Designed miniproteins, single chains, continued (3). Designs and how they scored, part 31

Each design is a single chain, and the fold is of that chain. pLDDT is the mean over its residues in the fold that is shown.

## One batch from the design tools (miniprotein)

Design m9120
Fold by ESMFold2-Fast:
Structure m9120 (fold): chain A 67 residues (1-67)
Amino acid sequence: MSYEEVKKEVLEKAEEIEREALREHLETGKTPDSEAVHKRIEELVREKAKEYGLSEEEVKELLKEVL
């Protein structure tokens, strides 16, 4: 799989995580925790890096792009 395909998957999943945080805020009235959202996105990037065999440099680039 190309780096561009992995990047698209990560961006789509990051948007899903952000939507879930907003939905939880609307349902519970709790303020969205931006630090927790960022941690979820970082874990997503690291998980995809392990799955697709991305280098540490590519992981750093993805984190800069997504965060």
Scores: mean pLDDT 76

Design m9121
Fold by ESMFold2-Fast:
Structure m9121 (fold): chain A 68 residues (1-68)
Amino acid sequence: MSRLQLALRILLHEARELAAEGRADGIARAIENVISSGIVSPELREALAAAKAGDAEGAIRLLERALE
């Protein structure tokens, strides 16, 4: 498994929990932490933009599509 796939799986798990709590801000922070660790992809940037806009469900959908 690649670092990206592992990071996306962990983020998706965390994002689902945070979305259940109504915390799009938490999803954005989790994605920012992954990017800051050196893992960068177009899907992570788009998911971050969605989370920053308050779209927790959109962020989750983008992470799910990246894993397929």
Scores: mean pLDDT 80

Design m9123
Fold by ESMFold2-Fast:
Structure m9123 (fold): chain A 60 residues (1-60)
Amino acid sequence: AEVERRRIQARAELAKEMLDFYEKAKKTKSKEEISNFMKKRQPELQARRAEADAEIAALA
């Protein structure tokens, strides 16, 4: 269904954005700083997943 496609698409976009962000951070930060920065990014990634799940729930 379209809802399932949206979910898969959202996850793929999330992963790509996370990788791009990590690569940029890696150039200017230590491993520890990168880890802390990714932890800060986690709430945003979780929020995007929650939004996708909420959209699915609203349609179900």
Scores: mean pLDDT 67

Design m9124
Fold by ESMFold2-Fast:
Structure m9124 (fold): chain A 79 residues (1-79)
Amino acid sequence: EAEEKLKEAEELLKKAEEALEKGDIEKAKELIKKAVELGQEAGELLLKDKSLPEEKRKEILERLKRLDERLRELGDKLR
């Protein structure tokens, strides 16, 4: 399910932020990579799922956009 994969990606983003607060840069980078991969999987599942109502599809797309923006912001802080 697209929403389930998205939720997993959002949890990994939160863990990456916590790892950065603790100074574990290597852990944060690994978690960011996994969150990106899960976000991509959620997008693919959303594209294949023709049964989702338009309103629910828009909700998941907005959440994916927010996830992508936060992951990019976090990646920039590691630079």
Scores: mean pLDDT 81

Design m9125
Fold by ESMFold2-Fast:
Structure m9125 (fold): chain A 95 residues (1-95)
Amino acid sequence: NAEKAIKAAKELRDFVREEAERSGLPEVQRYADRAVKALEEAIEDIKKKEQKNGALSDIGGARLAVEEMARVSGNEEFLERARKLIDEIEKLVKE
């Protein structure tokens, strides 16, 4: 299930990048950059099976960043989809 978690994290990373580009807002881009960094760190931790707690912490950081993106952009559909992906990644990491 590590491969599924990595795939979901990459999907969320791409979705975050797309939302930042769509919004055109510098503040959304700054939060997107934080979310992308956290997701990339989570992917590396997932590859290192001993870093499960590190991966969950990084995913938590991504959650906070995407919530701030949605607060600034007002895009509730983005927030709903992003939260669903984060919940899926957390579930797969815990397995």
Scores: mean pLDDT 87

Design m9127
Fold by ESMFold2-Fast:
Structure m9127 (fold): chain A 84 residues (1-84)
Amino acid sequence: SEEKLREALRHLLAAVRALDEGDAEAARRHVERALEALKSLPEPPEEAIRHLERALEAIDAGDLEAARRHVAAAMGAVLRALRA
């Protein structure tokens, strides 16, 4: 639903802010919440989900720059899904 895509987008925006502040723990929680919202959809956006799974891997590795790039790519995929 559009509501779940918008919920995911709000969490991804919060994740970007947390990454910019160096708060890996908050970023991880927001990425996890976005993944929950996206995976609850009947037709989950696979591109966005793959990027968010890579973002979690990067956060766990301490690579916040890579995590931010993956979150940004996931946001792009969510925005494209909202326009479809």
Scores: mean pLDDT 89

Design m9128
Fold by ESMFold2-Fast:
Structure m9128 (fold): chain A 83 residues (1-83)
Amino acid sequence: TEPPDENEIKLALGYMYSGLGKIFESQKKYEEAVKEYEKAREIFLSVDPNDARPLYELAEAYEKLGKLEEAKKLREEAEALEK
């Protein structure tokens, strides 16, 4: 038995932070949700730089926080990764 691959550990951490963001979002704690989604984004993109999902999650959280310009930038970045 070998230790888990670094990417396997990173994905687990990314999902944990994304989950925390969703919990805060369900509580309407959008500032806290954004912070957790930012951590998840950094981790997921370090594993797969073409993963648009964390960018969309973060953009939605920014929209709920009222930061529409930041949300727009993240959606444009995510759309660029899908091409």
Scores: mean pLDDT 83

Design m9129
Fold by ESMFold2-Fast:
Structure m9129 (fold): chain A 80 residues (1-80)
Amino acid sequence: YKEEAEIYEKQADVFEKRGEYEKAANLYWKAGELYLKSKDYDKAIEFYNRAAELYRKSGNEKKAAFFQRKADAVKAIKEK
């Protein structure tokens, strides 16, 4: 899980630097899902927030709101 998440993270960074925000957001989303499966909640929250920010930059407010809520939900799970 973590090695695959790192690959998506690196690919997302490349697309983000190129201004391809929606492609970068899709890859940060995939990385976040893999970190969530590995119970790395901090990384999952980080990448869902990153995806939300990039979806917002690409004009996709619905996906931005969705991933912001997903980050909040993971934060709630982390708090025991």
Scores: mean pLDDT 81

Design m9130
Fold by ESMFold2-Fast:
Structure m9130 (fold): chain A 84 residues (1-84)
Amino acid sequence: LEEEKKKYLEALEQLERDVKELEEKYGSLSEEIRRLLEEMRRAIREGKERVEAAKSLEELEAAVRETTARLVELARRFVEALPE
């Protein structure tokens, strides 16, 4: 459990850095993009909290699945919001 948590936390920390880079590059392009990036940061933060709080593999898998689904949807909307 703790080893699995560590792997997911490291992945989320890397993703958090990637989102910060996107914020620096694209955050000023539109209000929609800024809001989507803010929501991604929030989703990552909440995901990290849920991963850390998980008391079982079942809880950990649920936290990862729900966080991943949310981030995938936000990423899709972000790509659609990018200027041509």
Scores: mean pLDDT 81

Design m9131
Fold by ESMFold2-Fast:
Order: structure tokens, then C-alpha cells, then sequence
Structure m9131 (fold): chain A 61 residues (1-61)
């Protein structure tokens, strides 16, 4: 199974692609997946990124 860091990196790439394509629904879905992955980490930096992702989700909704 991929590591948490590899999963987050893949989701960031997919999120970037969705944003560039203007696919708001895909971007929101990837942000939600990214928030779940990042918030499951005990790493404070990843938890801070999860908070930023939650703010981005709220802004797009």
C-alpha cells in the first residue's frame, strides 16, 4: 500500500489537474479526500495542511 505521503502527493496532483481543467466537482472531491488523508496523520505540518484544505473546501462550497 502507498504511504500516507505518497497518497497525499497523488491527491495533490489530481487536485491540480482538476483545478486546471475547471472541474469544480472533481476539485472539491479531491480536496475532501486530501483532508481525510492529511488529518489522519500525527505530523503537525500535515495537520496544518489539512486545516488549509478544510478552508479551501468551505471557499469552494
Amino acid sequence: APSLTQQAAALFEELSAAIKAGDRAAAIAKLRELHTVLSSSDNPRLQALAEGVAEAIARYE
Scores: mean pLDDT 79

Design m9132
Fold by ESMFold2-Fast:
Structure m9132 (fold): chain A 75 residues (1-75)
Amino acid sequence: SLDEILEKEKEELTEAARELIEEARELLEQENPDLQRANSLIVSAELLAALAGDEETVAEAREVGEELDRKIAEL
């Protein structure tokens, strides 16, 4: 059914968002992080999580975004 297809698509979007969040966290832990790449990953993760309706993953992406903002402020 269409509902089953939509549920699967939401799961795939959530998984993709979580992978992007983890990649962004890994980048931000580096001694000289690629802040532009980290920002792109965070923005993409937030968008995918929002499309999936996963508010928890949206919040997690925003938390990583706050960590990025702290690192930018140190420039």
Scores: mean pLDDT 86

Design m9133
Fold by ESMFold2-Fast:
Order: sequence, then C-alpha cells, then structure tokens
Structure m9133 (fold): chain A 79 residues (1-79)
Amino acid sequence: SEELKKEAEEALKKGKEYFEKAKEYFEKGDVKKASEYALKASEYYNHALNLAAYNKELEELGKEAKELGEELAKLVESV
C-alpha cells in the first residue's frame, strides 16, 4: 500500500537523521548522546526493515535499512 511505503520511507529517513546526529556527537566525544541517537537510528532502521520484510516493492529500501543498520552497529562498536 502507499501508506505502508510512506511509513517505511519516513522510518528510513528518521533513521538517517538520527545516525547523522550519532556521528556528530561521536566526533565531539559525547559518547552518551552518540549512543542515545544511535539507539534511535537503530530502532527506525529496524522498523523500516520490518515493514519491508514481507513487501517485495520495498525490498531495496529494506536492503538499505539493513546495510545502514550494520554500518551504525560498527560505529557504536568503535566507541
């Protein structure tokens, strides 16, 4: 549905916004805020991935969410 696609796109967008915030705070050495934003980004990427899991039209979006979630996990592990 169009609503499902829009929700998945918004979730991916929010995930990216929070990931950028996590990177900003990580660069500033604010590990607590970096972790808080990283958690928010992870939650949105997981939501996008879940919405895409059973919808073939969202397969590419799901792949992007998975890849970004893995990149985020590597960033958090490096802190």
Scores: mean pLDDT 84

Design m9134
Fold by ESMFold2-Fast:
Structure m9134 (fold): chain A 99 residues (1-99)
Amino acid sequence: MKRKLELEIRIGVVQIHAAVTLSVIRSTEFKSPELEELRKRLEEILRELSRLEEELRKTDASDTERLEELERRIRELEEEVKRLAKEADEILKKAEEER
């Protein structure tokens, strides 16, 4: 099992998802406190993903305990980004429906 490579790919996918969501929020003319909170959290998540990527690079492929801890953290961020993306979509959809 190429676990380290699989985790590197997963970090990259989460980074893309977070970056795309953040780009949509930044490009919208609609402003709300809720969208601003989502923007700040996505920026925090991107910083955390960069730290996890560096930690993964320094982790030996045989260090199964460390890889398991990194995998758990990546999974947590993956689920959080999915939730934040859904929240952003719902806020933007409601703003469009009030037009």
Scores: mean pLDDT 84

Design m9135
Fold by ESMFold2-Fast:
Structure m9135 (fold): chain A 55 residues (1-55)
Amino acid sequence: SNEEYAKKVLEIGEKAVERIQKAIEEAKAKGWSKEELAKRIEEIWEEFQKELAKV
């Protein structure tokens, strides 16, 4: 159903946001460069797109 689809999309979106937040926190804690943080965010974005494609 459209409701089940919407719920799955929201779950995938929430996971992506949490992963980005954790990446920012880890970058601050470990002293990552802007380039290292950007690369990690790109990886999270690619995983998000792959998960969306499966819905």
Scores: mean pLDDT 86

Design m9136
Fold by ESMFold2-Fast:
Structure m9136 (fold): chain A 92 residues (1-92)
Amino acid sequence: MVKEMAEIYEEMGLALVKRGSPLAAEALFTAGNLYYMSGEYEKAVEMYEKALAADPDSPYTPEILRNLADAYEKLGKLEEAKKYREEAEKKE
């Protein structure tokens, strides 16, 4: 159920990126959060990175960076987790 919702937001977010919509980052961030909640950490990372690429200066950016660090930590990628945690602190 949560994973199916994540897939819907992923498809919506990717369509919004193609249209140049400012809503793309929010949709992709939501998809990332839903993938994270379902234990799909690799997919969560992918969605968070796409959200940052869509709008690197959005109000969501500090939270995306923090959640990206958490997802990398779940994957055992501690160097990437540290990098994004430090980037989140700079944006807050």
Scores: mean pLDDT 84

Design m9137
Fold by ESMFold2-Fast:
Formats: C-alpha cells, sequence, structure tokens
Structure m9137 (fold): chain A 83 residues (1-83)
C-alpha cells in the first residue's frame, strides 16, 4: 500500500511541477522537484514539507490547477506515512 501511495504522490508532484513550469512559476516548480527528490530518497517528512511550501506559493499566485495537484500529492504522502 505504501508503494502505491508513493507512486500516486510522485505522479501528482510531477503534474504540479509541469504546470508550474508552464505558468512561469519557477519557484513552485523547484519546490515540487525537491518534494519529488525527497520521496525518491524515502524521506516522506521532507517531501511533505516541500509539497506544503509549494502549495502555499501556488495558492498565493492564484494557480488553482497547480494547487489542486499539490493537494492531491500531500494527501497521498500523508497516506504513505500512515502505512
Amino acid sequence: KKEKYTKEALDALEAARRRAIRNGDEETAELAEKAIEALKAEDYEKALEYAEKALKRAEENGDEETADALRKAIEKIKEAIKE
């Protein structure tokens, strides 16, 4: 189950990163990339911290599409931590 949630979180973070790049939000894209790297290193707590920082920036920038992808990623990271 943990691997499934990790895969879903990675897919959501990659979607958020690509959307942020398309919207010219390099800083949110960088935070999403750091969350991806943390997940690949199995550092779920750091992945959550970076994803939450990326979400805050996407919300501040009014990028609801990127924010929605990040909320999905955060939910899946939290589920992975519970397993």
Scores: mean pLDDT 85

Design m9138
Fold by ESMFold2-Fast:
Structure m9138 (fold): chain A 74 residues (1-74)
Amino acid sequence: MAEAERLREEAVEHARAALEAYAAGDLATAEEHNAKALEHLEELIAAGHLETARRAVAEIAAMGRAFAAELAAA
């Protein structure tokens, strides 16, 4: 449980950092954080922590939709 939750938290935090960097126009930093978020999601799936991975994906998807809505409103 502790390892799965750590990977979930790290994936979500990297996804958030990627969106924040993208909003700031720092595409290189956004790409680095996005790659790390995907790496942690892949580790969760490979380890069989599918329910934790689903939670991480849901959180990341919600953040992405909120970001897309902000861009559309600008």
Scores: mean pLDDT 83

Design m9139
Fold by ESMFold2-Fast:
Structure m9139 (fold): chain A 90 residues (1-90)
Amino acid sequence: DPLTRLDRAEYLVTLGIAALNEKDYETAIEFFELAAREARQAGDSPLVRKAAEYFEKAIEAVKNGDIKTALEYAQKALEYLRQARAELEA
């Protein structure tokens, strides 16, 4: 079910953001990777592709120690996930 997968991705990115705020960077990367996988399994829409792209950018920013940029990218991914979910509800 695409809607359930987008809901899982949103929950996972919320956990990833919480992990970033707790400075648990390894856990944050794992949650963002899982969120990207759940999003991709929801379908192949432009909004889902953008969400996954921003999760990958967030992961790379965390690996580079740029936590502010990682949070900004994670928030962008969350915005695209919410837009994709809204399209499925319409």
Scores: mean pLDDT 86

Design m9140
Fold by ESMFold2-Fast:
Structure m9140 (fold): chain A 66 residues (1-66)
Amino acid sequence: TVYRGDQAGMAAAHAAAGAGASAEQASKAGLEWYRKGPGTSEEIAEIVEKETGVSKKEALEQLGEG
């Protein structure tokens, strides 16, 4: 699945929060994707891992790609 702009940011924040990241970490992940534009579930999971420390696997599971 490819997420667009605001949807990508929301998906990143949701995946981070669902996997146990703090509100600050989730917001940071979401904001990072608003700056980068559309991305695949895998690319979103990579940014969530980078910004929050949540594993890529856990982020993908929160996006429904597990």
Scores: mean pLDDT 70

Design m9141
Fold by ESMFold2-Fast:
Structure m9141 (fold): chain A 87 residues (1-87)
Amino acid sequence: SMAEQEKRIKEKVEAALEEVRKHLSARLDKETADQRLANFASLLDKIVKAAKERNMPESEILKLIDQVKDVALNGAPAPDEIVELVG
């Protein structure tokens, strides 16, 4: 159902936020970590909303969440799909 898809996407977003929070908190002071996490959360929210508005399949949305998380954790360049969704 659409409700179950929404739940899985939400859980994936929450898991990504938690991993990024732990990563930042281990490496940065609290104020800097909080600012970086807020920026990541804002970006992730925009990407997920854009993907949903374009009626992207759940599997593609979950993949985008993983890609955004990988950029935050590893400093990798954003994939073209993410850049196109945001700007």
Scores: mean pLDDT 80

Design m9142
Fold by ESMFold2-Fast:
Structure m9142 (fold): chain A 56 residues (1-56)
Amino acid sequence: MKAVALKDIPVATPAVIALKKGDVVEVLEEHPDGTWVVEKDGRRGLVDSRDLELVE
């Protein structure tokens, strides 16, 4: 699944991926707490699902 970042996301911890508003990412895993594992340009990390919008 693909998702788009709704805002700029800074690196707060080593587990979080930095994204810019409008970045398209691949969603790899969805966790029950609302955290998603995503990939962009060979980088993987955690993002709050509220900061992403699912696209096709």
Scores: mean pLDDT 78

Design m9143
Fold by ESMFold2-Fast:
Structure m9143 (fold): chain A 72 residues (1-72)
Amino acid sequence: ASAVLLRVEEGETVGQLKERAAKLLGAAPEDIELYRVDEDTGALTPIPDEPERLLEELGLRPGDLLVAVVRR
């Protein structure tokens, strides 16, 4: 699967970041999974598929990196 790194924007929702990732990856937003990367272990933690939720509510700050992956 294709993947891309994206920086969180101020006031951005989960759905808005998925739309940006979808455009970059040439996929539908519904086919995009978002993951937070642990900097020490490299472990991927799924971001909830709640499009209306602000990324700030998940403890993410503007400029933080998320991995977007196309789901097969």
Scores: mean pLDDT 81

Design m9144
Fold by ESMFold2-Fast:
Structure m9144 (fold): chain A 97 residues (1-97)
Amino acid sequence: MEEKRKKGIEALKKGFEALQDKNYEEAVKYFDEAIKNLPKDSKEYAVALLLKGMAYYKLNDYEKAIEYFKQAIEVSDDPLLKTIAEELINKAKEKLK
């Protein structure tokens, strides 16, 4: 479990770096790796889902972005993460009009 979690955290960091570098497709791949390796009940798992949604938003895939933001809300107990995800869902929905 610990080694798998470390791989997930490393993937999460690389995904975030890829987002900053505007390498959105690479960011999605790193966030997928993070999701595979992080415990589903961890804060990092919810963050990986949120950031994967953000990467899809930047790729103009607003439907997938909304899907991952909703998943982040479902698995998270963090009110701040839920508020951020809800705001991002509203922004993505506006793009689909």
Scores: mean pLDDT 88

Design m9145
Fold by ESMFold2-Fast:
Structure m9145 (fold): chain A 66 residues (1-66)
Amino acid sequence: MKEEEEKKNLEEMKKLAEEVAKLDGKKAQEILAEGAGAYAKGAEEARKVAKEKAEEAKKEIEEKKA
């Protein structure tokens, strides 16, 4: 069902933002905002954008500490 897929995609987006929030709250807010913007195109797209932004945020944080 689309509803079940939507719920799973939104939960994954939330988990990605929560993981980043433990490292950088500002980056987590940016991920949520970009995910919400992409949600207009669907929950799957929102999850994809959130995942890409979460990976970018983690990489940037790692580079600053390396």
Scores: mean pLDDT 74

Design m9146
Fold by ESMFold2-Fast:
Structure m9146 (fold): chain A 61 residues (1-61)
Amino acid sequence: MQSLEEIIENVVAILRSMGVPEEAIEELRRRMLEVAEDESLSREEKLKKMQELFNELMRRV
């Protein structure tokens, strides 16, 4: 099972390959890391929130 950090880095790599601006990638990475570090959330809830953040960015770019 991949760590949350590995999932975040894979998302970053995909976004770079698609030509998403680095500032937008860095903002998403920060927000995903905040979710990953949130002790009040389960792993499943963290993955759902990270996916929502990714989808929100993809709708804007």
Scores: mean pLDDT 80

Design m9147
Fold by ESMFold2-Fast:
Structure m9147 (fold): chain A 86 residues (1-86)
Amino acid sequence: SKADELVREGERAFEAGDLEEAKRLYEEALKLDPENIAAWVGLGLVYYLLGDHERAREYLEKAAAIAEAKGDADLAAKLRAWAEAA
């Protein structure tokens, strides 16, 4: 999907250290697919590296809630653990 393509572009920007571009691409992916777990996780990691640990927690918790709703309890537990540690 186009959302998954934007997530891949965001991941490349993140790996390149371009956190503002990664943020923009993940936000665009979420406009197309608000339930995209990878995009919520990506935003959480971007905000964590920018020093906004509160938003990082909120976005990781959002990703965990979506994972749980989709039946992936193991992923949800992992994402909640990351949110609590952030």
Scores: mean pLDDT 88

Design m9148
Fold by ESMFold2-Fast:
Structure m9148 (fold): chain A 101 residues (1-101)
Amino acid sequence: AEEDLKKGNEYLDKGDFEKAVEYYERAIKRDNGKSAEAYLNLGVAYLGLGEYDKAIEWFEKAIKLDPKNAKAYRALGIAYEVKGDTEKAREYFKKARELEA
């Protein structure tokens, strides 16, 4: 729900990634998995925890819900960059730029 998403965002901004995950998971359950924003931000929280493969999974789910989500493509770029996959990072950053234009 919107309230759980908002609380997740508050904890994400504070750097409390564990609580951010908790509230984003609650938002996803209440939306029956229809929130690209919750999926995106759950992935960002997993990046903060160093859980890069989980982050990638949630970003891919966000893109399936909203294929024009430039933020999700940028987030995939960041995740692949920190994993050392420079070519995939470059491709996803390019996709994000095309969608932000």
Scores: mean pLDDT 84

Design m9149
Fold by ESMFold2-Fast:
Structure m9149 (fold): chain A 57 residues (1-57)
Amino acid sequence: SEREELRARAAEGDEEATRRLALESLLAKGVPEDVAREIAEAPAEEQDALGVRVLLE
């Protein structure tokens, strides 16, 4: 599936694939689109500070 391809690319360090996967995961958890997009587009350091790791669980 497209999600499996995104996961593989993210594991290889593809930042764009990581952002797309994060956005899809946040939307699936019911995070509002505006907030999910802002978090997914943030640099990795800022994503950690925003608690994205908890949201992506």
Scores: mean pLDDT 66

Design m9150
Fold by ESMFold2-Fast:
Structure m9150 (fold): chain A 61 residues (1-61)
Amino acid sequence: GKTLRDKVLELIALELRIIGLELELERNKDDPEKVAEIEAEIKELEEEKKKLEEELEKLEA
């Protein structure tokens, strides 16, 4: 099973991915279809982050 450390590393990785997508959103600001796609990806990653945070709460006594 995943340890607390492994889940923290996953959380950091998700945050870095979100930052990367936010930078791409800025670069593609003139393309509304691309903006919508990137915003959808950010939303999915934020949901994954939320689930991971809930799992971390279960590991913290």
Scores: mean pLDDT 80

Design m9151
Fold by ESMFold2-Fast:
Structure m9151 (fold): chain A 84 residues (1-84)
Amino acid sequence: MEKEKLLEETKKRIAEMQQRVRDLFARAQENPALAPAAVEAGKALSDAITAFNTGSVEEAYKTVKEAQKRIDEAQARADALLAG
């Protein structure tokens, strides 16, 4: 039961991160200054998906949380560039 809940939560977090990365890449197409942030977010998502497909449920969940933090930091950098 607990492993199934972790699996569902991990899938949900990956889906949310996929949407955020798509939005950030779309913004980077309009503003190339955002490209480094979009690339970093994409790498974080790739790491999360790889861990989900190849690792244990616990390892995948941990990697997804770290990837989410990296995407949050990339989003903050992108937002700072647009505000300046």
Scores: mean pLDDT 83

Design m9152
Fold by ESMFold2-Fast:
Structure m9152 (fold): chain A 69 residues (1-69)
Amino acid sequence: SAALLEADRREMAETARELIEKAEEALRKGDLKKALNLAIAAMILAGTAGDEEALERARELLEEIEEKM
């Protein structure tokens, strides 16, 4: 497996949290396709970074988006 530097992991976690916020905004505006794509990207980055809180937020958001599709 490729080793990630701590700085890279922090950047991925920060990006994941930003993507969650953008996905929440897209969901609020009714842009389900945009919200879905952002939530999926956030889950991948949060999981890769090991940010369990961000991963859980993205997972819950993804479930909410899928319920509306």
Scores: mean pLDDT 85

Design m9153
Fold by ESMFold2-Fast:
Structure m9153 (fold): chain A 76 residues (1-76)
Amino acid sequence: GVSEEEAKEKEELLEEILKKPPEEVLEIAEKSEKGIQISLIMALMESLPEEVRREIAAKKDADEALKLLREILKKK
């Protein structure tokens, strides 16, 4: 895997991204590598109601999860 230092830098980067508005975080996730993308999707889901989180979690593909997240966040 990556070095422990690189893993920490990635974690700090994710925390900084997650301080942004959800719509902006979603745009960053769409442009990110699959590993970062999944981490951002999971973090965005934590801010949503349980019913909505279950619907997103039912999506097996990260791209489908992102599309659903985009529709939900745009309505807020």
Scores: mean pLDDT 73

Design m9154
Fold by ESMFold2-Fast:
Structure m9154 (fold): chain A 75 residues (1-75)
Amino acid sequence: SLLEELQKIVKGKVTLGGEVKREDIESATLSLLAGNTAVVTIKLKNGRLVGVKIEAETPEEAKADAEKVIEFLTS
């Protein structure tokens, strides 16, 4: 699943806001960075939005994890 793939590449805990297939992804953007929490918003080809929440041990890890998620989803 996408959740399992994302959890492998991040140090923090990943929560996916809905079921997503990689082929349906149009874009991914960092929408929130607050303390140890980052949120990446996935835009699907049908126009629906799905949040990816990352809860890390430090703000620096949250930012790095979010950047890895975006790179993975857009590559």
Scores: mean pLDDT 87

Design m9155
Fold by ESMFold2-Fast:
Structure m9155 (fold): chain A 113 residues (1-113)
Amino acid sequence: ALLDKAYAAAVEAVRDIVEGTREEIKSNLKKIIKEKQSFRVERLSDTEARVEAEIEIEGYDKKDGKKVKFKLRVRATASVDENGVATVDMEVEVKYEKDGKIYEVRGRRRWTV
């Protein structure tokens, strides 16, 4: 089904961002103090499903030994419109805290499946 295809694409995209980001952050840390992950899937209707993932990582930076707190949130919505067009709409939020300074990045991407 078109929704199942869009849903699979949303899961793949969320997984790729989560695992790629986790690997990058961990590669820059010499010690991990805390790691937390959540993954949630919800079928909202016959034409819409949501995939959400969050990761939180705390550790010490390899370069300067300072404490780092990292949070990633990814939300993807898979939908099929009345014309049978399947779309994934994805939001990404990154929060990075080091030495009392907070850096935030937000991104959005939409594509047809």
Scores: mean pLDDT 87

